# Designed miniproteins, single chains, continued (3): the designs that were tried, part 31

Each design is a single chain, and the fold is of that chain. pLDDT is the mean over its residues in the fold that is shown.

## One batch from the design tools (miniprotein)

Design m9052
Fold by ESMFold2-Fast:
Structure m9052 (fold): chain A 68 residues (1-68)
Amino acid sequence: PLKIEIVRTEGPLSLLRVPKDQEQEVIDLLKSLDPDVTYKPVRVEGDDVYFLIPRPIARKLLQYADKQ
């Protein structure tokens, strides 16, 4: 299963933590959920990558992660 966590929410954006080995799968899902936007990691720390995502898209991403 995808291991996605909301670390912090700042106004309209959520900071998500994702394991590096799941980075591409998360990018592919983000492209599916919001095809007009290209999301890239904002930070890499150890074995984790971080994405800064609009709250509605982050919510959808977590719903899809829970179903896999």
Scores: mean pLDDT 81

Design m9053
Fold by ESMFold2-Fast:
Structure m9053 (fold): chain A 83 residues (1-83)
Amino acid sequence: MAEELEKLADDALAIDASSPEEAERRRTFVGNRVTLAAFTAKRNLKDNPEAALQAMERIAESPLLSQVGKQALKMLKEAKEKL
């Protein structure tokens, strides 16, 4: 789980925004993976909450996925507070 989230964060940060069309295709593809990973991490948050939060924080720094990353980070922080 944590390793998968770190790889996803690396993929998000590697998206090149210099081409709008390619950036949008990659944003949609990686964004879907981020959303799925965040939902999965929320269900298993008790096992490794810090790794999930760290990965989503990195994704939130991505220029193309910042909104998706921030939303995922907010969801995971709220879930962690309820643990």
Scores: mean pLDDT 71

Design m9054
Fold by ESMFold2-Fast:
Structure m9054 (fold): chain A 54 residues (1-54)
Amino acid sequence: LPKEDLSHVSKSALYSAAAILRIGTEIGEEWGLVTPEQAALDRAAVAELEEAVA
């Protein structure tokens, strides 16, 4: 995700969104609702959101 597209959002909001997405992905993987491969891709998206905050 382009960092500039998220620059107007507060760092706290972006971090909270990333944390929620990560937790949801982890629960989905644990319950077998999401494949490990898809969970890895979702975690990569979380890392991009966290990078936008940094």
Scores: mean pLDDT 71

Design m9055
Fold by ESMFold2-Fast:
Structure m9055 (fold): chain A 73 residues (1-73)
Amino acid sequence: SAVAEIGEEIERRVERNGTLSSEDMIRIYQAELAALSLSAEQRQYLQQLIEMAKAGASLEELEERRLEFRRQL
């Protein structure tokens, strides 16, 4: 499945670099939008995270914002 393939790719990238890049995070968020059953609010949050990553936000900033969004649900 696409989700399993993405999971394997993420694992390989983390193994290689010890962390995920902004490009990897964008890919994860886009995959979640495509593959998961999400509320309109959750879709809006993921779209905002994609926009932040494209604007050059760090992995730490993206994870902090994701936690904030989860608390607002």
Scores: mean pLDDT 72

Design m9056
Fold by ESMFold2-Fast:
Structure m9056 (fold): chain A 89 residues (1-89)
Amino acid sequence: MKATEEEVEEIFEEELEILKKLGASEEELKEFEKLYEKAKEGDLEAVYKLVERGAVELAFALMDYLGVKEEELEKLREYAGELARKRAE
């Protein structure tokens, strides 16, 4: 429930490794890293873009790390749920 900077960094590294394993291009990896950096600085729009790219766990960890209000977490959960439904086989 509480995300530390170390926990967020760990999740980011895991997502980056998954993207590399899936054959993401150097440009795609750079874009993902840039979104992570912006999100870590408090750019909530970047957090939502990370969810759109499939980094749902990372996005929630970032929201918890940034200390956003529960209403923002609920909004992100709803958005992530809709995306998960669309991505489900």
Scores: mean pLDDT 79

Design m9057
Fold by ESMFold2-Fast:
Structure m9057 (fold): chain A 71 residues (1-71)
Amino acid sequence: SKINVTDEEVESEIEAVEEALARVEELKAQSAALEAGVRLLAVAGLVTAEGIEGEKAERLRRAAEELREAL
């Protein structure tokens, strides 16, 4: 048998689910950006610690500085 609930209770549950789904998508986007940022900073730090020079090392350091300014 189907559960008998009021239309108000059904609407409330739908709204709660929609809000939760929107929050999950927001958190996924934020999590992915943070993970990418952490990896970039780690790679830039490693490049600096290893004394690696050149255009690629400079681009990584610049990207890391821009990321720090954006956060």
Scores: mean pLDDT 70

Design m9058
Fold by ESMFold2-Fast:
Structure m9058 (fold): chain A 81 residues (1-81)
Amino acid sequence: MMSVEELIERIEELYEKLLAGEISIEEFKEGLVELLTEAGVPESNARNAAEAIAEALRKGDLATARTLVELVIQELREHAA
């Protein structure tokens, strides 16, 4: 299984691609759900987290979107201990 640090690196890469305009908000949302579910996060939790970030991004609220990404990363680290 993917390590928590590898998962975090892939989430950061996905977010960087979004900010660079290489992927759409919908592609980011789908990619994040896939990464989280592969790591054993329940699909409903993964979808809720990804949708919350996508909603902030659609509103142009990059500060809130980044805060939500950081929250996901923190939750992953806490549950890996």
Scores: mean pLDDT 82

Design m9059
Fold by ESMFold2-Fast:
Structure m9059 (fold): chain A 82 residues (1-82)
Amino acid sequence: MDQTAVINAVNDTIQQIATSPDDRDRTFYADYMAGVIRMVNAMAPMSQSVRDYIISQIQDVRSRTTDPRTIRYLDQAIDSLR
């Protein structure tokens, strides 16, 4: 099933993480995204292809992130998409 609203919310949040000038804002958006992903996984299971797509987008931003706190929230988001 196409879950365009969830994909758009995740992509917008990833852009905020990638473009934010300070660690506080990056950490905030990463925590927010992890929370949204956990909620979506609890309310409506996503298809494997959608989960794989979102995981790939999170892994891409994670590879460009150096802040340990932000990385922890990104890892929590990935784990929630199993």
Scores: mean pLDDT 78

Design m9060
Fold by ESMFold2-Fast:
Structure m9060 (fold): chain A 107 residues (1-107)
Amino acid sequence: MAEEEELVERAHKTAYTHYLERLRALGMEEEVAEKVAELLGEAAGHLLAATLARQAGDLEAAREHLAKAVELAREALRLAEEAGAPEEALALLRSFEATARRLLEEG
């Protein structure tokens, strides 16, 4: 449990840092980029938690984590769209949401 929680926290932080830098480079406003990156960090944490749950044989927990990742990805995309983010940033967010949704549908 503690080891798995640490891995999930590292996934969140790594994704947050990566997406924050990338979204800023794509011309997203700093405050919006921070909020969107936080949601993507949380989503990445849930994607890793789903992988760990599947490895442990807990398919119900895996599905719950995947569903949460999809919700977070959709919220991130909605915030970016409402803020008038550049199309290149929106394309990145749509790709993330589509990937999370595909994993949920497959599993």
Scores: mean pLDDT 87

Design m9061
Fold by ESMFold2-Fast:
Structure m9061 (fold): chain A 100 residues (1-100)
Amino acid sequence: SNSDISSQVMQVYTTTSNNIMTEMQNNNVPTSSMQQVVDIMTSGGDSIQTGVQNNDWQGVYSAGMQTIQDLNNLANDNNLPQSIIDIVNQGQTQLNQIQS
């Protein structure tokens, strides 16, 4: 249902961000790359929260998709470990399975 879309996007965002942070710490990713990931996730989280507060499930979904796209671009530009790329791709797959 449409009421579940925002909840599903929030779950994907929370799981993906936690997994990325854990994996970056485990793989000795440079602090500069970690900061860029944190900046993207913070911006994405703010956009998702704005959508939730406005009861705008399309905005929440779009914010989630944009955040994953920004993370994928960063991962490619910074040659992040494959394990982190896999986490981002898993998040993308989960968002694509949410029918909006």
Scores: mean pLDDT 84

Design m9062
Fold by ESMFold2-Fast:
Structure m9062 (fold): chain A 121 residues (1-121)
Amino acid sequence: MSVEELLEKIKKLEEEYRKAVDAGDFETAQKLRKEMIKLVEELKKKLDELNLTPSPEAARYITRYEVRKIIDEAEKKAGKYGLNVRVLIEIAYRDALQRGLSPEEVLKLVKEVAEEAIKIA
């Protein structure tokens, strides 16, 4: 599968995911989310193997995937405060995107917020 084919499949799954969430079909949304994660992992691997610079769109999907991994790990480490830590990281991620930070700066900020939130929890 080419990088272009992976991007198109990810886009289609994102559209289907939004429709499922809007319809309140969280079971379908969860399945689509898991499939998107697998395709983003494949995309990242293909870009690394081909030594290609990600397009802005590809970088957006990869950054979102890495942020979700940080959130999931932080939530697990925080135990009973997992939801509180998750919300703090989600707010930081949203703020970073709204401020127009680069993918690298978004990941740096999210990691710093996650580390601080776990320490407080």
Scores: mean pLDDT 82

Design m9063
Fold by ESMFold2-Fast:
Structure m9063 (fold): chain A 76 residues (1-76)
Amino acid sequence: SLEELKKEFAKIEVEARKILLDIMENGTEEQRKKALELWDEFNKIANEFWKSTDPKKQEELLKKMKEIVEELKKIA
C-alpha cells in the first residue's frame, strides 16, 4: 500500500540521517565529503519518489535509497 511505502521511506531516511550525522561528527574530512555527495544523491532519489504515482517505480526508488544507505555504512 502507499502508506506502507511511505512508512518504509521514513525508516530509510531516519537510518540515512543517523549514519550521516555519525560521519559528520566522527569522520575524516574525506569521509565527510563522500558522505555529503551520497546524501545529495539520496535527496535526488527521495524527490523522485514523491513525484512518482507508480507504486512499482516507488519500490525501485526505495531500493536505490537502501543501496545508498549501505554505501554510507561502508564510509562509517
Scores: mean pLDDT 88

Design m9064
Fold by ESMFold2-Fast:
Structure m9064 (fold): chain A 87 residues (1-87)
Amino acid sequence: DLKEKLEYAIELLKLLKEYIESGGSPEVEEKIIKLAEEHLGPKMAEAMKRMLEVLSTLSEEEKKKLLELLDEQIENLEKALEKLEKE
């Protein structure tokens, strides 16, 4: 179901934001991988593992910019979900 996948994608982005803000919490990393494996499929889980590796190489300024982009993407996806529910 597209709606369910979109809801899990939003949750995944929120967990990515929490991961960055926490400075790479192993607990948050485990939550990200489990969510992707259980609800978004193995290709997304592999993509998330690669994303987490990249996040470990970012400067503080790059992390701040990425957090802004994540907030914008979360808002856009939440608006898309609302539109899908109404239309």
Scores: mean pLDDT 81

Design m9065
Fold by ESMFold2-Fast:
Structure m9065 (fold): chain A 88 residues (1-88)
Amino acid sequence: SLEDQLLAAAQGLVDRAREALTLEGEERERAEARLRELAEEGLEALKTPEFQQLSPETRAAVLARLGEVYELLGDHERAAELRARAAA
């Protein structure tokens, strides 16, 4: 389903963020830059009517996973905002 695809995509970003934290130097910088780009694409998807039509459980899970990505990237403010939205 679309919900399963979105959940898998969000989890994939979390997994890639955790992997990026194991890297050093220029390789880590490139991995983090790519992850920030993908996470911003994820934030744009949250603005769509399609996201609002998902089940509350799926929306919460996607928001929580995006929040984890931003937390792992050091963007604590965006992480807190996304996690608060997930808990609502």
Scores: mean pLDDT 85

Design m9066
Fold by ESMFold2-Fast:
Order: C-alpha cells, then sequence, then structure tokens
Structure m9066 (fold): chain A 80 residues (1-80)
C-alpha cells in the first residue's frame, strides 16, 4: 500500500470505529466489524467498507451483520 492508501484506509477504519453500535476488533492484518443492532450505523459502516474495497490489497467479506476486512499490512499500523 502507498502512504496515501494507508492514510485513507486508516481514516475509513476510524470513521467506522466512531459509529454508535459498531464494534471494531483488530488482529494483525484482519479487522472485524460487527453491528450491535443500530441499522443506520450498520448501513454507514457498509458504505465505508465499500470504499475500503476500492483500495488495492484490501478484501472485505460480508456475513450478516459482521464484516471482515483483510489488508496487505498490519492493521494496527493503520490506526497509529
Amino acid sequence: LSAAQRAELGRLLREIAALPGIRVEVEGRTVTVTSLGDVESALEAGSLLTEMERIPGVRVEREGTTFTVTTAVDARDLLA
């Protein structure tokens, strides 16, 4: 990932983490995003996750209210 792509991915992750009723867990290259029942926050998170998929080397998998984001770099470095 370029510096600009890392900055954009970090921005999108912070925006998702700031949504009420959204849980974000980071483990290595994987970020798990779970909706805790807020429909508006779940829709906004889905939109932000779609923007993340446009970044090369980012994969997003959807299963109900849970989204798994896999990046080409350690996700903790993106949130620093």
Scores: mean pLDDT 76

Design m9067
Fold by ESMFold2-Fast:
Structure m9067 (fold): chain A 82 residues (1-82)
Amino acid sequence: LTQEELQEKLEKIRKEKEDMLEEFRKRGASPEQIEEIRKLIESSGSSVDVVRGIIEAMLEDDEEERQRIIQEAALKALREAK
């Protein structure tokens, strides 16, 4: 990967993270939840899809749907690692 390609990928990741925060804000997440989500995204080092799955699980109170979201995120993480 060239430095330009790496920078472009990092910029795309930042844009996706900001779009996720905007989406959660529109769905009624509190300012405190948005701040925790932002910190989690910035510190994770994981793929955006994995972090999104974890955040969706944190906001979901239905246990079955929460487990489905977690499993989907885990499968994406495994696919990217292999």
Scores: mean pLDDT 64

Design m9068
Fold by ESMFold2-Fast:
Structure m9068 (fold): chain A 118 residues (1-118)
Amino acid sequence: MSLAERFLAALRENLALAKEALENKDLEAFENAVLSAMATAILLAKAEGDEETAKRLQELRDEIVKAIENKDKEAALKKIEEFNELVLEFFRKHHPELYEEVKKILDEFNEVFKKALE
């Protein structure tokens, strides 16, 4: 299994965990699933030698965490959308065969994130 395919598996697992956490109203489990998904994307970019994308994803992850801590729902949503678009650009460039599948999962993750930030 390629690193990108392992990322897809991890992304699906974390999406399922995030959905379950929301149903159980477990905010800590939800945050852990989201952070795990973001960490996996950063590690994939680093492992494939895209240091610029890895650095930008890390900066966006830190901004998302800060927005959540500050209870700034609008900033958190905007930054997660920027994070997801950067992940999609990475896949468009390096793994175009996986692009549509990643996009579908990230779109579902974004809807779950919006629901969590009601």
Scores: mean pLDDT 85

Design m9069
Fold by ESMFold2-Fast:
Structure m9069 (fold): chain A 77 residues (1-77)
Amino acid sequence: STAERLQKLREEVLKKVKASSPDKEPSEEQLRLLMRQLLIAEAAKKDPAFAKELAEKEEKGEITEEDLVALGEQLLA
């Protein structure tokens, strides 16, 4: 389900954050921001033009949780 896939993505992002700053527990809002930033950064490494389109969509609030899960599975796997 999308909820299970989203939870797995959140756990992967949280693991990366804790590896860099184990003493800091991000808030729900901070975790959401970090997920989006991480996905855009990973997209930029593979396709800068696509990353620009993602950043524009994010600025407009057009990226859904389903979009984040699909992108995370493509970019972090």
Scores: mean pLDDT 73

Design m9070
Fold by ESMFold2-Fast:
Structure m9070 (fold): chain A 90 residues (1-90)
Amino acid sequence: SKKLVEELEKLARELIEKYGVGSVIVSVIETDDEEEIERAKEKLEKIIEEAAKNAPKLPLSYLLVGKKDDPEVHAKARELAAEIEKKIAE
């Protein structure tokens, strides 16, 4: 859902701000609508560009695309968030 993409964008921004050492990007697009996928990608590209200007890049970027309300997409989003948090803690 759009809400999950927004939650992951918020998490990425909070991690960047809290740890102050780079850009962390996680995106999950839960839709079969190609226009919605394109709009989400454009929004994320702008966030990436803004983050890249203000901090050294962390080599961590993930993009998931799946059907709306797919429990596997939700499980992968949680897995990626945990992996990102672990790498920042290292």
Scores: mean pLDDT 55

Design m9071
Fold by ESMFold2-Fast:
Structure m9071 (fold): chain A 59 residues (1-59)
Amino acid sequence: AAPRTENAMSVAEALEELIARAAAGDEAAIRALRGILGYDSATMGSPADPEAVIAQVRA
């Protein structure tokens, strides 16, 4: 889908950036990816949304 004009960075963009850095061997990026995956794996109804996932990566 096309992004809105003043749209915050999407989870897809954040994941792409982290994947690239993790492939380069950046431990911090690898940790962030694991955090995001843990978020999505919740069985209570997927509490993650693009903004929340990005916030989790920043934390």
Scores: mean pLDDT 56

Design m9072
Fold by ESMFold2-Fast:
Structure m9072 (fold): chain A 60 residues (1-60)
Amino acid sequence: MKIIVKYDKNTGIISIYEERNGVRLLLSEKEGDLKEAEKLAEQYQNMGFETELEVIEDPE
């Protein structure tokens, strides 16, 4: 099981996904900042999950 923590700098939204068999399932979505997203990713990694932090900058 792979956990993906996605942070969108344009919206300030943190989205947490579980990826299984190439499919992403949205587990949670909330407003926050990059520091909070980084801490969430670290927490999942410390629990033994394969964890990826994805940061979306400007979408140009």
Scores: mean pLDDT 80

Design m9073
Fold by ESMFold2-Fast:
Structure m9073 (fold): chain A 74 residues (1-74)
Amino acid sequence: SLSQLPVEEQIALIEKEGDAVLPAVLQLAPVVLEKLLEMGGFKLLSKESLREFAQSVAYQQMSAESQAALDSLL
């Protein structure tokens, strides 16, 4: 599963599969999501998927700084 991969491999999978990985991204722990954000993984998702993520519990569990950084991609 996505959560068992290093962040570099998570990014590679997002690049390959695009928005299809969103359900797996939504299951990632906040610390993993923040690292994925820092490494540019969220830039590989469509604006539609980013908007869906911003409505999720996963987004709400991120720091205010990480939420602001993700919002800047919309």
Scores: mean pLDDT 84

Design m9074
Fold by ESMFold2-Fast:
Structure m9074 (fold): chain A 72 residues (1-72)
Amino acid sequence: MDEEARKKVEELIEEKLKENEAKLSPLEKQNIRQMALREAEELIKDGYSEEEVVKTVEEGVEKLIKAILDSK
């Protein structure tokens, strides 16, 4: 995985998780991290740009957090 894209994705994931820290369990946070990093790695492997990877992961993380919160 590209180091720059990975760092930006990791920073983005942690920022989104901090925004919802009180609402998410440790297991839910770990699942979000795992899924988002896996998605980013696949996109990078498929030749997507850093900008597209970050944007796609951000949308995915936001949708996943919303789905988890809506299920509570």
Scores: mean pLDDT 80

Design m9075
Fold by ESMFold2-Fast:
Structure m9075 (fold): chain A 82 residues (1-82)
Amino acid sequence: EEKKKLEELKENVIKIIEYKIKNNPDESVREKLKKVMKEIEKVKTIEELIELLLENGLIGEIERSEIDSAIDEIKKVAEELE
């Protein structure tokens, strides 16, 4: 169950990052985002994924109690892109 949630969250985050890459004219920003995508593929837990997103400024600081809300918001953003 947790593994399934992690894979769904990864897919949604990657979709958002791919959209940002397509719409950003700055090659240095695109290269940075591509590297973050590769790092996301390597994470093994939801906590590690959230930490990676925080370190790269893709999400703000959140409490553990807000993780489910953050996951839902990420899903909504990804759905709006398609």
Scores: mean pLDDT 73

Design m9076
Fold by ESMFold2-Fast:
Structure m9076 (fold): chain A 94 residues (1-94)
Amino acid sequence: PSTTVTFSDQKEAEMLSIGAAALAAQNPEVTVAVEKVGDNTIVTISKPASAGEAVGRGLYYDVDTGNWYEVTLTVAPSGEIVSLEVKFLRKAEK
């Protein structure tokens, strides 16, 4: 019961971390800090106010299902998260 809840929280944290890492990698003006405290993940996104909307796209592998997902993180000019989109791509080959 507890493991199921924790696992769901962990997946959300992993997807957000992948999106944030992709955002920083694909947008050199964006700085991302990710801190994990117990079961909580704190993500800080910093960008110049003069920069427009920023988008980061990465891949997430779900070990439980064997599925690959495309994770897209979009942030406003202010640095606020607009959306975190998760799209199914394919099942992993065994």
Scores: mean pLDDT 67

Design m9077
Fold by ESMFold2-Fast:
Structure m9077 (fold): chain A 117 residues (1-117)
Amino acid sequence: SPQAEAEIAALRRIRDLVSKTADEVADLIFEGKDPEEIAKLVDKTYEEVRRIAAELSPEVAERVLRLMDLFKEHVLQLAKGAAENPEYRLNYALLVRLGKQAVDAEIDRIEAEIRAA
């Protein structure tokens, strides 16, 4: 339906935005940037996702925002860990990319459920 197609397009915009942010965060962690700088970037992305989520059905929006909350907490813990253990910053940056893969997989599942309905 046109409504399902619009919702899938919004999910893809969220997926692309989170993907871009995860890559930027991973680079900032690898470069040894402050956790506060990384937190500001993640908060900006969270606000942009909240705006796009207004285009989703309430149930899908809630699921996406819960996923974003988990991703935010994951990234902030990794940023803190990298700051406390700078010799392992590459490992922390790689763990951000793993968190992004989990987000991508869940959004792909939501898209498949919308298509099946």
Scores: mean pLDDT 89

Design m9078
Fold by ESMFold2-Fast:
Structure m9078 (fold): chain A 61 residues (1-61)
Amino acid sequence: MNKLDGVVNPTPEQMELIARLEGELIGLVTGYYNEKDPEKQAELRKEYEEVTKRIEEILAS
């Protein structure tokens, strides 16, 4: 327990899913900034947005 003042902590299962998705985000960010081709960057950016939306949905539940 890291905060007590109004923060909603996800369930243990949700925390594990979020950790996996955060790992995927880090991989996508690294790929995005290392990629010099605009088309490949656009694809990685779209995947990043999809993973971010999934994390947001889990936290909104």
Scores: mean pLDDT 75

Design m9079
Fold by ESMFold2-Fast:
Structure m9079 (fold): chain A 69 residues (1-69)
Amino acid sequence: MAEEIVKGAEEDPSLVDVYLALGLMLYAIARISGDLETARRIAEIFAKSKVPELRAYGEAALAEIDRLE
């Protein structure tokens, strides 16, 4: 799912705000559910994205996860 969000944002930059919102929701759900392993994986996928907005969010999310562990 996180990979499909990145792919969609890379293929259609006009929808980057929609894909960013979906990515934020996906990460938030993993965090709220206490699944830090899934949250980290989502953040890593976003941090490796070519989409600047997703990459910035992924990097910030990884820093947050690292502070919690």
Scores: mean pLDDT 79

Design m9080
Fold by ESMFold2-Fast:
Structure m9080 (fold): chain A 94 residues (1-94)
Amino acid sequence: MMTPAEAVSKLKPGDKVTLVGTGKVTVPGLEKGVPKTFTVKKVIPPNQLLLEDGRLVELKGKVSYDEKTKTLTAEELVDPVEEGIELIKKALGL
C-alpha cells in the first residue's frame, strides 16, 4: 500500500491508467469495483489527476499502483467539485 501522493507521483501527462475504486466512487462514469482506463492530462499534487476528457479525480484513503497493468486502486475515487456542490446544498438545506 502507498499514499495517494506516492501513487500520483508515478504518473505523468499522456499516461494511460486504469482506475478502480474499492470503497467510495463519485467520479462520473466510474462504478465501485469496476476498472476503467483513462489518459492522464495533468497531475495535480498531492492527490489529484485531471483526465484527458476533463474529469478531475481525487484519490483518498489507501492506494496501490501496479506498474505492470498500469492499474491504480484506491479506497476512494471522488470528484472534488461534485462533492463540494453536494456539501453546499446540504448546508443550505436544499
Scores: mean pLDDT 78

Design m9081
Fold by ESMFold2-Fast:
Structure m9081 (fold): chain A 78 residues (1-78)
Amino acid sequence: MKKEEALREAIAAGDETVERLKKLNYPDKEKALKIAIDTAEAVVDNMAKVYNLTDEEREEIRKEAIEHVKKKFEELFG
C-alpha cells in the first residue's frame, strides 16, 4: 500500500508538470521531458523517505513513474 501510494504521488506530480508545460507551450520538448522526469524522481525520493521504503522498492517505483510520465508526455507533446 505505501509503495503504491508513493508511486501514485510521483505519477501525479509528473503528469501535472507535463500538463503545465504543455499549457505554457514550453519551447524545448527535450527540456520539458527532463523537467517532468526530474519532478517525478524528486517525489519518489521524498515519498521513499516518508514511507521508509527500501532502495529496491524506491528503484521499482522510480522506473514505473518515469515510464508513466514518458507516456503522458508522448500523448500531449508527440
Scores: mean pLDDT 84

Design m9082
Fold by ESMFold2-Fast:
Structure m9082 (fold): chain A 107 residues (1-107)
Amino acid sequence: MKPKVPEIDPELSVEEQLDRLFSTFLEAVRLAEEGKISVEDFREVAREILKKMQELAKKDPETAAEALERFILVLDALIERSTNPELQAVLREFREEVRKLLEEIKK
């Protein structure tokens, strides 16, 4: 079953919302590695998460920058440990998009 990406909640802190998105992302990676969702399902979840991360970064850039720097380290570890070449390619693509977002925040 494809994990549901959490909606943006204006009453929650950016840090709490990013943590929820990161948890959803890690669950999607686990499900894709186990073959319980397709790589395309994973791509859809990753795209929605990236869009929501971009929205949160506009609201609180400083908090988002710290969280995204930590998340890039997690992505690097996931890429290194991945045994699925198609999933590994999507993870590398997602990491590059997160890096670009982080660079935009630091401008």
Scores: mean pLDDT 85

Design m9083
Fold by ESMFold2-Fast:
Structure m9083 (fold): chain A 82 residues (1-82)
Amino acid sequence: SMIEKMKKNAKKAYEETLKYTKELEEAVKKGDTKTATINLQKVMFHTYEVEGISKIVPDTKALSDEAKKAYLDARKKFEFGE
């Protein structure tokens, strides 16, 4: 069904959020500001993707909340170089 496809898309977007969060953290540790900025933008994009799906498919709201937590943690590491 359309709903099942959207749930799979939300899970995939969440997994991409975690992947780019890890790449962002590694770039921050290396002082690679350019790569860190690109990965932060990718984390934001996929976080918004999960949020957009959660507005149509409420079952994905918890996944959207977890994506937002990952994004906020990644942004903090980006801003403070931790």
Scores: mean pLDDT 87

Design m9084
Fold by ESMFold2-Fast:
Structure m9084 (fold): chain A 59 residues (1-59)
Amino acid sequence: MVVPTPERRRAARAAARLLLHESGPDPSDEEVRRVAEGFGVSPADVRRELAALRAEAAA
């Protein structure tokens, strides 16, 4: 997998924010996959951004 561009990273973060808003703090694997596909990013990238958002909220 090639290094993601800043644009792809922003898309993954937007997808993560949407999941938090719609599915709460613990979205299902299937919801993560669906949203990732819609934004053109990988589920792993979305999960990484979700973890970052949760860490940010805890700080």
Scores: mean pLDDT 76

Design m9085
Fold by ESMFold2-Fast:
Structure m9085 (fold): chain A 60 residues (1-60)
Amino acid sequence: SKEEEGARAAERAGNEAVRRLLLGELSADQAQKEGQRRGKEAAEKAGVSLEEARKTLHEM
């Protein structure tokens, strides 16, 4: 479903931000901001809001 697609895309964006944090490319604050921004963008591209993507991810 588009909800699951958005959820997985948002999760991938979050994981990428964490990877960049661990590599020293981003601070913790930058990683949180980047993860949320990229997650929202990815969810919207799949046709759902970031909030809907988060809810779906919790239900998976």
Scores: mean pLDDT 81

